# Designed miniproteins, single chains, continued (2): the designs that were tried, part 94

Each design is a single chain, and the fold is of that chain. pLDDT is the mean over its residues in the fold that is shown.

## One batch from the design tools (miniprotein)

Design m7279
Fold by ESMFold2-Fast:
Structure m7279 (fold): chain A 84 residues (1-84)
Amino acid sequence: NTILERVKKLEEQLKDTDDKYIFFTLVKKAGEILERQDVVDYAEQKLKELEDKVSEDAKKAALAEASTIDVGKALLILGLKEVP
């Protein structure tokens, strides 16, 4: 699965727990919008692993950023962008 492979490779570039939490919150939202259950499940698992280690500020930032995700941004996040 090229989408999950892309997500896993991007995760490897992130070293900070707060950055990983924000990243997986956005990935989960993108997966929900595009109805990609495999992506949602992977992101949920990672978010649960990080929840006890993440700062409250990062949780707020993740929710704020996730609220800006539309279909176009979701396609870009998962590498499925189709030009109109």
Scores: mean pLDDT 80

Design m7280
Fold by ESMFold2-Fast:
Structure m7280 (fold): chain A 70 residues (1-70)
Amino acid sequence: SQLLEMSERLEEAGAERLSELLREMAEQGKSYQETLDEMRRLLREHPEELNEEAARVAQEVLDELERRAA
């Protein structure tokens, strides 16, 4: 699953909460749009939890979700 691959990338970068979110979304069969919306929500609620590397990977994942949702 693309969502599981994105989750693994987030985990490797240290974005643990985002990684867990994407795993749950993949397990529940959620769409790319639903995952994008929930990821954006989590980032708004916890902006200080990401270091520079995790923030860059999170942005790459957001961009990929946006492309796949379109």
Scores: mean pLDDT 84

Design m7281
Fold by ESMFold2-Fast:
Structure m7281 (fold): chain A 73 residues (1-73)
Amino acid sequence: SAAQREELARRKRLLEINLRVNDFIMELDKEDREKAEKLSGEFTKLVIDMLKENKSVEEIEAKVEELIARAKG
């Protein structure tokens, strides 16, 4: 069904966002472990809270990229 296909696409994009965050945190951990641990927790809370609020995957992705950009300075 269209609904099942849409849900599968949503889950796939959420996995891609998780991989993006993990790549960023792994790279940051090489330079600053404490900052990487703190930001890892912040990303987890952000994604969980937005999912509980039924935010779109596009909104979650935008907020994740905003936090990554802010963390890079």
Scores: mean pLDDT 85

Design m7282
Fold by ESMFold2-Fast:
Structure m7282 (fold): chain A 84 residues (1-84)
Amino acid sequence: SMDFREEADAGVEVLEASVKAVLEGLTEHLDSIRPSIDRLVRAGAYPEAARLYKESVRLAQEGASPEEIREKAERRAREILERL
């Protein structure tokens, strides 16, 4: 279940990852995963959204394309939502 602490902690993690990704020029990669992250956030799955966001940024840093990251994020978000 979601509470204020979990939401705040997840927000900080996403903010930190976002700042790093923007500085590294990964804005297209961030845009590609936005629908999947938004879907998890709307469902209240804040820790899962933060984890997926951080993993997607890591994959981008390792050379994955926006398309590859999008497809992985969509599949993972679907799996998470199906278990909520």
Scores: mean pLDDT 79

Design m7283
Fold by ESMFold2-Fast:
Structure m7283 (fold): chain A 90 residues (1-90)
Amino acid sequence: SKLLEILHFLQEEAIKKTKAPPLPKPKSLAELFKQFTELSLSLSEEDKEFIAKINIIAIGAAEKNLSLEEVKELLKLSVKEVALKNSELS
């Protein structure tokens, strides 16, 4: 599905940023969150903030049916800017 492609893209971006080992493709938003929760146990505060940003974007993609292009644009923003945009779209 389109959502699963976006979740996999976000997972790959998280792995690249945190230099984490490869993870299995997420089958749901819940599985992605579980993987990120486990990953966050060994991350720096800066990398945890990046994972928090990815989580907000993943929720937005699921709830508001965001495109991959919109998701890529959100990744360029700070976590605070992403949180603000997600609040405004309520």
Scores: mean pLDDT 82

Design m7284
Fold by ESMFold2-Fast:
Structure m7284 (fold): chain A 109 residues (1-109)
Amino acid sequence: SMKEKRIKSFENLLKQAVEEVEKLLREQGYSDEKIEEFRKKANELIKETVKKMKESGFSLDDIKKAFNEFIEKVYEILKELGVDEETAERIRDMLKGLSDLFIKLLNGE
């Protein structure tokens, strides 16, 4: 169904977003220990986000809201882990760009 395809695509997008954040953190010189701590917190956030989406009507607006909430929570995790404000803001902007592209692709189907 379209709902099942959208849920799977959304979950895969969140997983790809986390991998891109890990890559950027490594490029900025953050330790493997901090990246692993981020990964664990981000994976739990993905599970919570996907669960909320399965309980929703899974409309385009639900997806937009869930992704925006995910981005803001990733930003908070990064700050709690001691990631500097500039790097955290760059990651937030990157994730917003990925969200915009995903929404445009869904509207094109």
Scores: mean pLDDT 84

Design m7285
Fold by ESMFold2-Fast:
Structure m7285 (fold): chain A 63 residues (1-63)
Amino acid sequence: METGADVLAVQQKLVALGYLKEADGVYDDETKEAVLAFQKANGLEVDGVPDAATRAALGKASK
């Protein structure tokens, strides 16, 4: 993640889906584990990086 705003947006969606406890804008180990768990659950590439496909899936799941 290149900016705190991008990290925060991903974290907020993960919190809404129950994968993460809180959104603090910092890409830490808890955030990475939440991304990995979401990617695995949704059949995405499991690399811990919130790429375009992961972000699109988060947007669809959290609406």
Scores: mean pLDDT 76

Design m7286
Fold by ESMFold2-Fast:
Structure m7286 (fold): chain A 61 residues (1-61)
Amino acid sequence: APPEPPPVPRYTDDMTPEEFGEKARENALKAGLPQEEADRIGEAMRQSKEALDEIIAERKK
């Protein structure tokens, strides 16, 4: 269990998966994580946002 979880970017409907991943990377770097870990977090968050956007599109009202 990590002692200091890095801040996660706010989810917004206006944010692309790429922007979401980039914000997560920036937040990880600001939290003191090395660039390699920040890159991994950013990519993971980009993929998560991509999947979430697909789910939201499927649930379109």
Scores: mean pLDDT 71

Design m7287
Fold by ESMFold2-Fast:
Structure m7287 (fold): chain A 69 residues (1-69)
Amino acid sequence: GAGGDGARALGEALRTGKDAPADAAEGRSAGQFARLNLGADEAAAQEVTRSGEAGVVSAAAARKALDSG
């Protein structure tokens, strides 16, 4: 799939340590990227996805996904 926007938001949250603005679709893409490329557990990837539904990719969820891999 097209992994550009979600991967970008996830990467920014990880680099900055702050939540990155994102739409629900970008949150889903970020969660999928974390699972496929960072080896994140499904639970951690789901937290990233759910954060996107609130309009941001949570830095805490992104960090947890990275640490899980």
Scores: mean pLDDT 79

Design m7288
Fold by ESMFold2-Fast:
Structure m7288 (fold): chain A 112 residues (1-112)
Amino acid sequence: SMEEIARRIAELVQEMRAKIREDPSQTDEYLKEFIERLLKLLEENNRYEEVDRIRNAPNELEREAIAYEIAARYLRLLPDPTPAQQADIALLETLAEVYRRGAEALERALAR
């Protein structure tokens, strides 16, 4: 179910956050690991349209933005989210916004 996928994504976010707290120098690698684990989870649950949107993104910034947007949408499906889960939603939405703005800025710069 969508809610079960949301719970599994919440677990992946918690694991990612724990790894970043232990070694913040590896933040980029842990974010990439999170996206790869998200893709596998979506594939295992036959969410092929969402997988295709992430995999077929035109560049890395757009790919990361889409991945965090999808993850945040799933976490928003959690009934009665804990304070930790609410913080995880805020983190994913912030990451999505940062990478989305980066992708748009790059496209505008290249069009000049």
Scores: mean pLDDT 89

Design m7289
Fold by ESMFold2-Fast:
Structure m7289 (fold): chain A 95 residues (1-95)
Amino acid sequence: LTFPSEEEIKKAREAINKVLKLAKKYADELGLSQEEQMRIIGAILRAIGDLIDGKSVEEVLKELKEDMTDILRRAGVPEEAIKKFEEEVEKIIKE
């Protein structure tokens, strides 16, 4: 286990904050249930744990995107909305 650099931690924090804001926006716009919102929070907490465990920021954000899109798909969100969400998350990852 290698502790992430301060630069990596800062980048991860900024990216996770942006993903949280995006997830909140989509939850509100799509009318996600409290249970589905809690699943999204769970995915974000797992991502934070993976960062502590020494996974790269890029790998963690990719896995978080996959987890969140699976949650949205299981919640019955249309594929068009899921694709738009993926595009917004990829913009965050590329910053």
Scores: mean pLDDT 77

Design m7290
Fold by ESMFold2-Fast:
Structure m7290 (fold): chain A 102 residues (1-102)
Amino acid sequence: MTPLERVARELLEVAEQIYEILKSNPNVPKELIDKFEEVIEQLKAAFEAKDYEAFLRHYAELREIVTEALPYLTPEQKAKVAELLARMDGLLVRFQELLDAA
């Protein structure tokens, strides 16, 4: 696995962890859950195709959905999602650096 593939996989894993938190809360609108699930599938497709520009675009869409979902979460879930978003930000910076170096 290349360094780019490894970081992209870690980004997908973090996205899936956020998805499980959002899906576990019945107050999160189904519309946002459905959009998040669709974007995860688009991220997986871009990852398999090694289309890292498409991956970055879909990742940005995913971040917007998370931001829209935050007001519906419990304080404990908000704290957990904040930790995951911080990890995503660090991984995204590393991903862009590796992509620019390729």
Scores: mean pLDDT 86

Design m7291
Fold by ESMFold2-Fast:
Structure m7291 (fold): chain A 89 residues (1-89)
Amino acid sequence: MKSKEEILKEIEELAAEIRKRNPAYQDEVDRVLKLVKEAIETNDPEKFLEAIQELNRLADAARAAGDEETVALISRMRDLVVQAYQRLQ
């Protein structure tokens, strides 16, 4: 199974891909990355929950825009955040 550090690296890679594809999402993606990094550093499950909620909002916006590839990237990032959260418990 992937370590928390490996999960964070993959999340950062997916975030970079989303930014490259849709610069309009940059601020929201940066906010999610900040929350995930703080959650991993502090071992704070509430920050992981915040990150998941922000990812859900971003996915809804991308889906409304018909951007299926960005939705897929966000879904992959969400799955990795959930995996990191499960390892905290």
Scores: mean pLDDT 79

Design m7292
Fold by ESMFold2-Fast:
Structure m7292 (fold): chain A 65 residues (1-65)
Amino acid sequence: DEELTERFLAGLRAAGLDEAIAFMEEELARGVSPYEAALAAQHVAAGLPREEARRAARAAVERRA
């Protein structure tokens, strides 16, 4: 959801997690869904490398589908 995505981005900004914010914006620009992009950004914020974060987010979306 767009509103949930905006709240998530606001939380990242408040926490000073600029790298996670930039990564989420990159994923959105690639056409990734807001939900998948947010999950990938959460994984980056937790310390996962970008490619592992992308794979984990995609797997979570596929499992939910």
Scores: mean pLDDT 76

Design m7293
Fold by ESMFold2-Fast:
Formats: C-alpha cells, sequence, structure tokens
Structure m7293 (fold): chain A 69 residues (1-69)
C-alpha cells in the first residue's frame, strides 16, 4: 500500500541519516542523500502522498540537524 511505502521510505531515510551522521557527513550531504531516495519514491505517488512524504522528510532533516548541533 502507499501508506506502507511512505512508512518504509521514511524509515529508510532515517537509517541513511543515522549512517551518514556516524560517518561524519555534513548536513548538506545528508540532505542530498535523503532527497535522492525521496525523489525516487515520489515518482510512484500522488500529489497528496508526495506532500506528506516531503513533510516527513523535513521532520527527519530537522531532527538530524538538531543531533549535529
Amino acid sequence: SMEELLAETVARVREIADEAVAAGASLRDIALRMARVAVEAAEGLSEEERTRLFAALQEVLAETAARLA
């Protein structure tokens, strides 16, 4: 389902962020890696689902930025 795809994509993005933080990556590099995964997932989603996906990604990015501060 799209709900499962959204949840899976968000979980994958969080995993990528965690691994990149552990590797000493910059917030910029983490954001670009997250964006790539999101764009690939978004191609199969509706406009509304895409909006929800990007809102979740902004939240993950904000959480990651706070951890790097």
Scores: mean pLDDT 79

Design m7294
Fold by ESMFold2-Fast:
Structure m7294 (fold): chain A 73 residues (1-73)
Amino acid sequence: MEEELERVLEEAKKYVEKGIKEQNFTIGVVKAGKLILDNVDDQEERDRLLQELAKYAQELMKKNNIKIKAAPA
């Protein structure tokens, strides 16, 4: 259900935010991604949430001058 997916995404975003506040961005992103992978079984919804998480993380990286390069596969 959409509300459940929104809840998972919001919790994942909080892990990214916590990672930035604690100066441990990589661990924050890893924990956020794991939360989505553990809680979303549908591949299409999983990909959508991971994409939204990646976009959010990238915006936070820009605001905090964090530079991490990711290669699309």
Scores: mean pLDDT 74

Design m7295
Fold by ESMFold2-Fast:
Structure m7295 (fold): chain A 70 residues (1-70)
Amino acid sequence: MAERRRVAMELATKMIEHNPSMSVEVGEIVKAFIAGDREKLEELVERMIKKDPSMREYMEEFLRAYEELS
């Protein structure tokens, strides 16, 4: 449980530092990640990539971390 939250917060911090304008979307993704809501996580990931394709690597890292910690 602590590891999942820590990983989510670490990734979120990197994304927000890179693009502060995405802080709301990052918060939504973190919430879905911590809650284990895979459907919502996948939806938010796809929406994030469509808004900013440069976020793809961060999104792939979130999905990989989700699978590792599930």
Scores: mean pLDDT 78

Design m7296
Fold by ESMFold2-Fast:
Structure m7296 (fold): chain A 89 residues (1-89)
Amino acid sequence: SSLEELKKLVQDAIKAAMSGDYKKAQEYIDKLKKLVENTKFPKEDRFELEIMRGIALIALGVAKVIGDEKAAELLERVVELLDEAIEKA
């Protein structure tokens, strides 16, 4: 499902950003952007989207605490894309 694809892309983007693979993180974010732009998630998916947003926010907080500015910037984009997906659902 589109929700399963979104969850995988979010998880992969977070993993890549937190491991310092910023190029791979950007590739996953670009795929996530296309998925969010081309998909209207049903209202039933909102709870899982909000959980994914929470996970991304925790990762963003960790990146900021450890001073990984590049990971923080990439993870902020993941949060913004999840906000867009939630608002359109």
Scores: mean pLDDT 90

Design m7297
Fold by ESMFold2-Fast:
Structure m7297 (fold): chain A 60 residues (1-60)
Amino acid sequence: MKKVAIVVAEDRELAAQTALELQRNEGYEVLFATHSDREKAEAMAERLKEAGYEPEIIEL
């Protein structure tokens, strides 16, 4: 299964930079949210899990 990181941060640029580093260095397929809304991140993780991915939520 593909590993997916969901990065949650209030700063969109910081979230995007962190996502790129995870994709390049750790081999994640990366999705990010710019909301500090953990409930939306968890809902996204559940959908990715059903699609055969291994989601991990990373909060900045």
Scores: mean pLDDT 70

Design m7298
Fold by ESMFold2-Fast:
Structure m7298 (fold): chain A 101 residues (1-101)
Amino acid sequence: MEEKLEEIRKLFEEVSKKIDEIADKNGLTPEQKEKLRLLIDSAKEAAEYYLKEGDKLNLFFQLRLIQKIIIDEASKYFDKETVEEIKKLLDEFLRKVWELA
């Protein structure tokens, strides 16, 4: 369990870093970057909670819901091509989390 928690934390750090890099390249304000960060941090807290509880179904339901919220928020700030890049990044992230859970 502890090993899986450490690996999930690393995956969240990697996806957060990549989204921050995309935000910086696209000139997002500190407030806009903070909104995206808070959504990712909420996903991390939910993932750690449900993983500790052994609730894989609710883990993935919650992560998919937060993915949709992140994409909806990103659509306010980024062009269509950048939103598609973020969607692809989040899909790959969810695939890796699924493999660990």
Scores: mean pLDDT 82

Design m7299
Fold by ESMFold2-Fast:
Structure m7299 (fold): chain A 68 residues (1-68)
Amino acid sequence: DAPLPPEEVARFLLENNTIENLLLIVEMVRNHPASEELREIAEEAEKLIPEEVKKEYEEQKRRALEAE
């Protein structure tokens, strides 16, 4: 089985642009910071995420780290 590279997964998520999928793209960039293609896809995803949702996501991440 041929694994999909993270860039292809991110493009698929961007095509099905739910808030959950857009947030997954942002996470993928954090895990693969050297990927220029992922960064470009994440820039497109961030434009589609409302500022309030992005702020809420950062708060949820902060709480998850504090709970560990």
Scores: mean pLDDT 74

Design m7300
Fold by ESMFold2-Fast:
Structure m7300 (fold): chain A 97 residues (1-97)
Amino acid sequence: DAERLRAEVEALAAALAAGASRAELERLLGELFPDLSPASRRVGVEVMLAALREGESPRTAARFGVSFAIIAQERGINTQEQADRFLANWRAAVANR
């Protein structure tokens, strides 16, 4: 869906490049994807910020964050604790491959 979501990814990439706060990114992600829960939006934002810290471009970070926000929504992630656990489990699975 990243290819289809070009405009939304571009808007998030621009915000990331401008140094937008977590709160602003969560608000923007909610405006672009109104069906996402607050916890799913937070997953997307934390993934975007983690990708930037690891040296990914704003556009790549935005695509990664959007994908994870959608996955979190599909998996019923509704709390910060569930979001943190989801990300920790994903990192553990990647490390074991």
Scores: mean pLDDT 80

Design m7301
Fold by ESMFold2-Fast:
Structure m7301 (fold): chain A 70 residues (1-70)
Amino acid sequence: SSLHQQYDRIVDQMTTAIDRRDSDEVDRLTDQMQSIADQISSTDPVTSQRYRQGVRMSRIASDNIRTHPA
């Protein structure tokens, strides 16, 4: 429950970071999302898989910001 609440908070922060095109903040938040996905993988594998998909999408967003900074 606490880790799920942390992930939801990170998703909100991620939306703001992407809107600001802050690739460093996107990378930092992506690492936190990955950590939470790894921590819940044994207890909630379905949610962990969903979170890992969020991580992949966040990495794509970071790459896009770095490639197209304007």
Scores: mean pLDDT 87

Design m7302
Fold by ESMFold2-Fast:
Structure m7302 (fold): chain A 97 residues (1-97)
Amino acid sequence: SAFTEEIKKIYDKLDAEYSEKYEEMLKTKSDEEIEEEVLKILEEIAKETPNEAVREAIELFLELVRRRKAGEELDEAEKEELRARLEELRRKADAEA
C-alpha cells in the first residue's frame, strides 16, 4: 500500500533526524512537553510530504490530539466518521501510487 509505504518513510525520517533529540527530550521534559514536540515534528512532515492523503491523515491526527488535550471527548458519530475518512484517505494514497 502506498499509504503504508509513505507512513514508513515518515517513521524512518523521524528515527534518522530526531533520534538524538528525542532521547534528550526523554531525560529533560515531561510527557506533555514531549507530546508537544512530537506534534511539531508531525506538522513539519505534513508540510513536506508530497502525498496529499498522508498529509491529510497527519493533519487529522494532530486535530484529534489537540481536541483530546483540551478535554474534548469524541461522540460515537464522530468516531464513525473518522473511521470512514481514514479508509478514504488510504484508498486515495493507493490511487496516487
Scores: mean pLDDT 66

Design m7303
Fold by ESMFold2-Fast:
Structure m7303 (fold): chain A 61 residues (1-61)
Amino acid sequence: SRIEKAAEEVLATAKKLSKEEVEQLVALLRQEYRDAVARGLLSPEEAAIWEKTIAELEALA
């Protein structure tokens, strides 16, 4: 799916970033996720992919 591909691209990009840049990316994605949830834009499956991707990024920092 489109969101799964986006998650893979984000994780691949994060591996090239410094710890500080990964922390900034996590903060940005958390804000975007909160906004998307508040606006009802995500299916349960999409929300799960967002949460998993953020957790994997936090593990890299």
Scores: mean pLDDT 81

Design m7304
Fold by ESMFold2-Fast:
Structure m7304 (fold): chain A 52 residues (1-52)
Amino acid sequence: SSDKKKIEELAEEAVKGTPLEREIYIGMIRIITSLSGLKKEGEEAIKKIEEA
């Protein structure tokens, strides 16, 4: 879905950013997953950011 693609794009931007920017992107991903129901995709994206 388009929401899944948006989550992936946010994760890619987050790993390029500062620690503060990563926290902001994680917040955005959490909001999108809450609205779309894509909890697994959101959790995987957040883990990718945290492991970067």
Scores: mean pLDDT 84

Design m7305
Fold by ESMFold2-Fast:
Structure m7305 (fold): chain A 62 residues (1-62)
Amino acid sequence: MLDQAELDRAVAELAAASLLSGSSQHPVDDSDLQLIRRQRERARALGDDAAAARLDALLRQA
């Protein structure tokens, strides 16, 4: 079965892809930033430095 963390990661990946592609239809809102921040904290808690670094880079640009 799918873990909630796996689903949240997929949603964060979609939000990250939207930011990286320079979304034409969707401005970066607080809700997107909160989602990415939450995933970054989860990645840090799990010791996933690669995921945490990727999400941190997106937050610094946003």
Scores: mean pLDDT 65

Design m7306
Fold by ESMFold2-Fast:
Structure m7306 (fold): chain A 69 residues (1-69)
Amino acid sequence: GAMASAQAARDEELRHKAVRYLRQARVYKEKGDNEKAAEFEALADGYRAQLSPEQQAAVDEMRAIIEAG
């Protein structure tokens, strides 16, 4: 099953970190703090880069939802 191995759990944690940083970037962007927003987007991209293509796609979908909402 998915998330059964330690590696799968770590990949899920990295995906969750990427999404959390994207949400924080959005909050700072809405406050007009574009420098802080860019910092959190860079952190999110760093975690995204460590993921498989399938998990990167999931992060990209979440980015679109966050930016739309």
Scores: mean pLDDT 81

Design m7307
Fold by ESMFold2-Fast:
Structure m7307 (fold): chain A 103 residues (1-103)
Amino acid sequence: MATLEQLKETLKEIEKLIEELEKNPENEEALKKLLEKLKELKEILEELIEREELPDELLVEIEKLAERVFELGLKLKNEELRELALEISTLLGVYKLRRAVLK
């Protein structure tokens, strides 16, 4: 179901929402949308990882995005943002380890 095109589009949307929240930390609507998009990103990543279709270039981009989301979660004191960032980072870490030892 998930595609690389969907992944790239979702990453771009998330980056815009992060920029908006960095500028306006009190924007509850942007925060809600960011949380929804991060959950969508996690599902897309799980599908692409299962199919072994996640390219290395996007893996680096997603790791940087997750780090930025974690920092935003600290700034906004939002636990759900921090948790989603850690979950995404963990998925990527497990995927990298699997690639190194199994394939």
Scores: mean pLDDT 83

Design m7308
Fold by ESMFold2-Fast:
Structure m7308 (fold): chain A 83 residues (1-83)
Amino acid sequence: MSAAEQQEVGRKTVAALLKHKAELAPALEALGEELEARGLPELVAEAEVARFLAERLAALGDEEGAEAARRLAEILRAQAAAA
């Protein structure tokens, strides 16, 4: 897994998030507060956010954004397991 791939899928995920910011912001804020309260390791929390974005972007019909977020979640989960 390359750093370039992580950077690319991260960029695409952020672009999709910004495109759908109005629809995602309330749920993403609530998820962020929940993950912070649970005290999860940073990479685990980031992987859960990416997984959440993949599911929500797919529901909004943004298949490209959903795929990028799903791949980002896989990368972050693998990094958390290796740490």
Scores: mean pLDDT 81

Design m7309
Fold by ESMFold2-Fast:
Structure m7309 (fold): chain A 67 residues (1-67)
Amino acid sequence: SAVREQLRALAKTLSPETQQLVEQALQAIDQGDHVRARQLALQAASLIPDEALRQQLLELFRQLLES
């Protein structure tokens, strides 16, 4: 999906640790585990010092979880 591609593109500009958490969260979404996906998304966001990028990451995950 376009949202997934945007999320992966954003993650590639972040630390390797943040990128791994994003991929784990996407895997959790694919497994239907929305609770785990939200926890992993929040962990990924917590590693982002830039407030705007943090909010953008969370908004992209919100769109995936609400679809």
Scores: mean pLDDT 86

Design m7310
Fold by ESMFold2-Fast:
Structure m7310 (fold): chain A 82 residues (1-82)
Amino acid sequence: NEEEIFKLLEEMRKLIKENADKEVQEKFDKILKEIEEAIKNKDIVKAKLLLKELNQLIVQNFDKEVGEKLKKILEKIVKLLE
């Protein structure tokens, strides 16, 4: 469900905005936009690869508490693409 995935991506954006500086926010906004574009184009293979890259960026840029919250949202998105 595209609408449900976009709602989850928006939830991720809000958490990132609340917990990251402008530079980190811009980095995540770029990849989140690419994921949205891949999903709109029904390029599920590209979307899954970008979600894997997103997971790595979460680990690199956020502490354990915020990182776990973001990973839970990411896991929900991945399940919706199955």
Scores: mean pLDDT 86

Design m7311
Fold by ESMFold2-Fast:
Structure m7311 (fold): chain A 88 residues (1-88)
Amino acid sequence: SAAELKAGAQAQKEALLEALGIKANSLEELREELKKKGFPEELIEAAVNAVRGLELAAEGRLEEAEELIRESEPVLREALDPIMEARL
């Protein structure tokens, strides 16, 4: 149901933030925590857009959520590859 999809999106957002080791209750707080961890600006914007997409999905705005997630995913992947290699 739509209600189950909304609850799932909220749970995914919380799980993602916990997995990243970030405690953030707003997009602004998320930006600040990512900056503290030394993330580049393009990755910060992509991560914020991904979280915003999940928030829109939780509100039932699935089409807008899909657009943000689709646009942020390639940027996150490309930006994370050099960071992952540099940390090995």
Scores: mean pLDDT 71

Design m7312
Fold by ESMFold2-Fast:
Structure m7312 (fold): chain A 71 residues (1-71)
Amino acid sequence: MDKELVEKAEELARKAIEYAERGDTFGAAAYVVGLASLLSVAERDPNVSEEAIEKIRELLDRAAEALRRAE
C-alpha cells in the first residue's frame, strides 16, 4: 500500500510540475488538488506509515511551489 501510494503521489507531483513549467496553471492546479486529496486519504488510513505520509507531503510542497511560481 505505502509503495503504491507514494508512486501515485510521485506521478501526480511530476505532472503538476510539468504543467506548471508549461504555463498551464489550470492543469497544474488540478494535479495539486489530486495530490492534496491523496494526502488527506493517506493521513486517515491507519495502515499507511508516517514515512509514506511525510514523502507525500514533500511531493505536495514541491508541486504547490511549482504552481505558485507559474502564477
Scores: mean pLDDT 82

Design m7313
Fold by ESMFold2-Fast:
Structure m7313 (fold): chain A 69 residues (1-69)
Amino acid sequence: SSLVVKRALQLLEEHRGDSQTSVSDVLKEAEVPQPLQEELVQALGSEKALDKPISSVYPFVLTVLKQHL
């Protein structure tokens, strides 16, 4: 739902400079459904991309999530 995406975007912005918080941490807290997580994996190039810190992939994750508003 758009509310889940808005929550994920809020958490992403709060952690945009954070090297301690991973993409998967944000997606778990926002309760992002599996199909959207799979789309992020494809956009970032690997399943291991969800373990990357937000600071390293912020603009890519932001772009994908905004497509679902």
Scores: mean pLDDT 80

Design m7314
Fold by ESMFold2-Fast:
Structure m7314 (fold): chain A 99 residues (1-99)
Amino acid sequence: GASATFTLAPGERIVVTARSAGTATVTLTHTGGGPARLTLEVAGQRAEAVLELGEVREITFDLAAGDRVVFTHAADSAPATLAVDVSGTGADPVLSKGA
């Protein structure tokens, strides 16, 4: 598993990379700033979520080796701070902040 806290400026990303095939569960907790207006992208699938202060979202993914789960904070939003926890069986997840 991996965990970190990120402050996302408008347009910044959280990236979870699977180093092996398996299941990963990503827990996002909003801890500060304005609402996190997130676009989630993985393996050609897209979803959207909004987190207000104190809200928690938990999402489970079945991942192939090299798959990336990308959470992008909207370009027209205020900065938001998220605590991110990634647990999984077999996926060997790496957590980073995207460019």
Scores: mean pLDDT 84

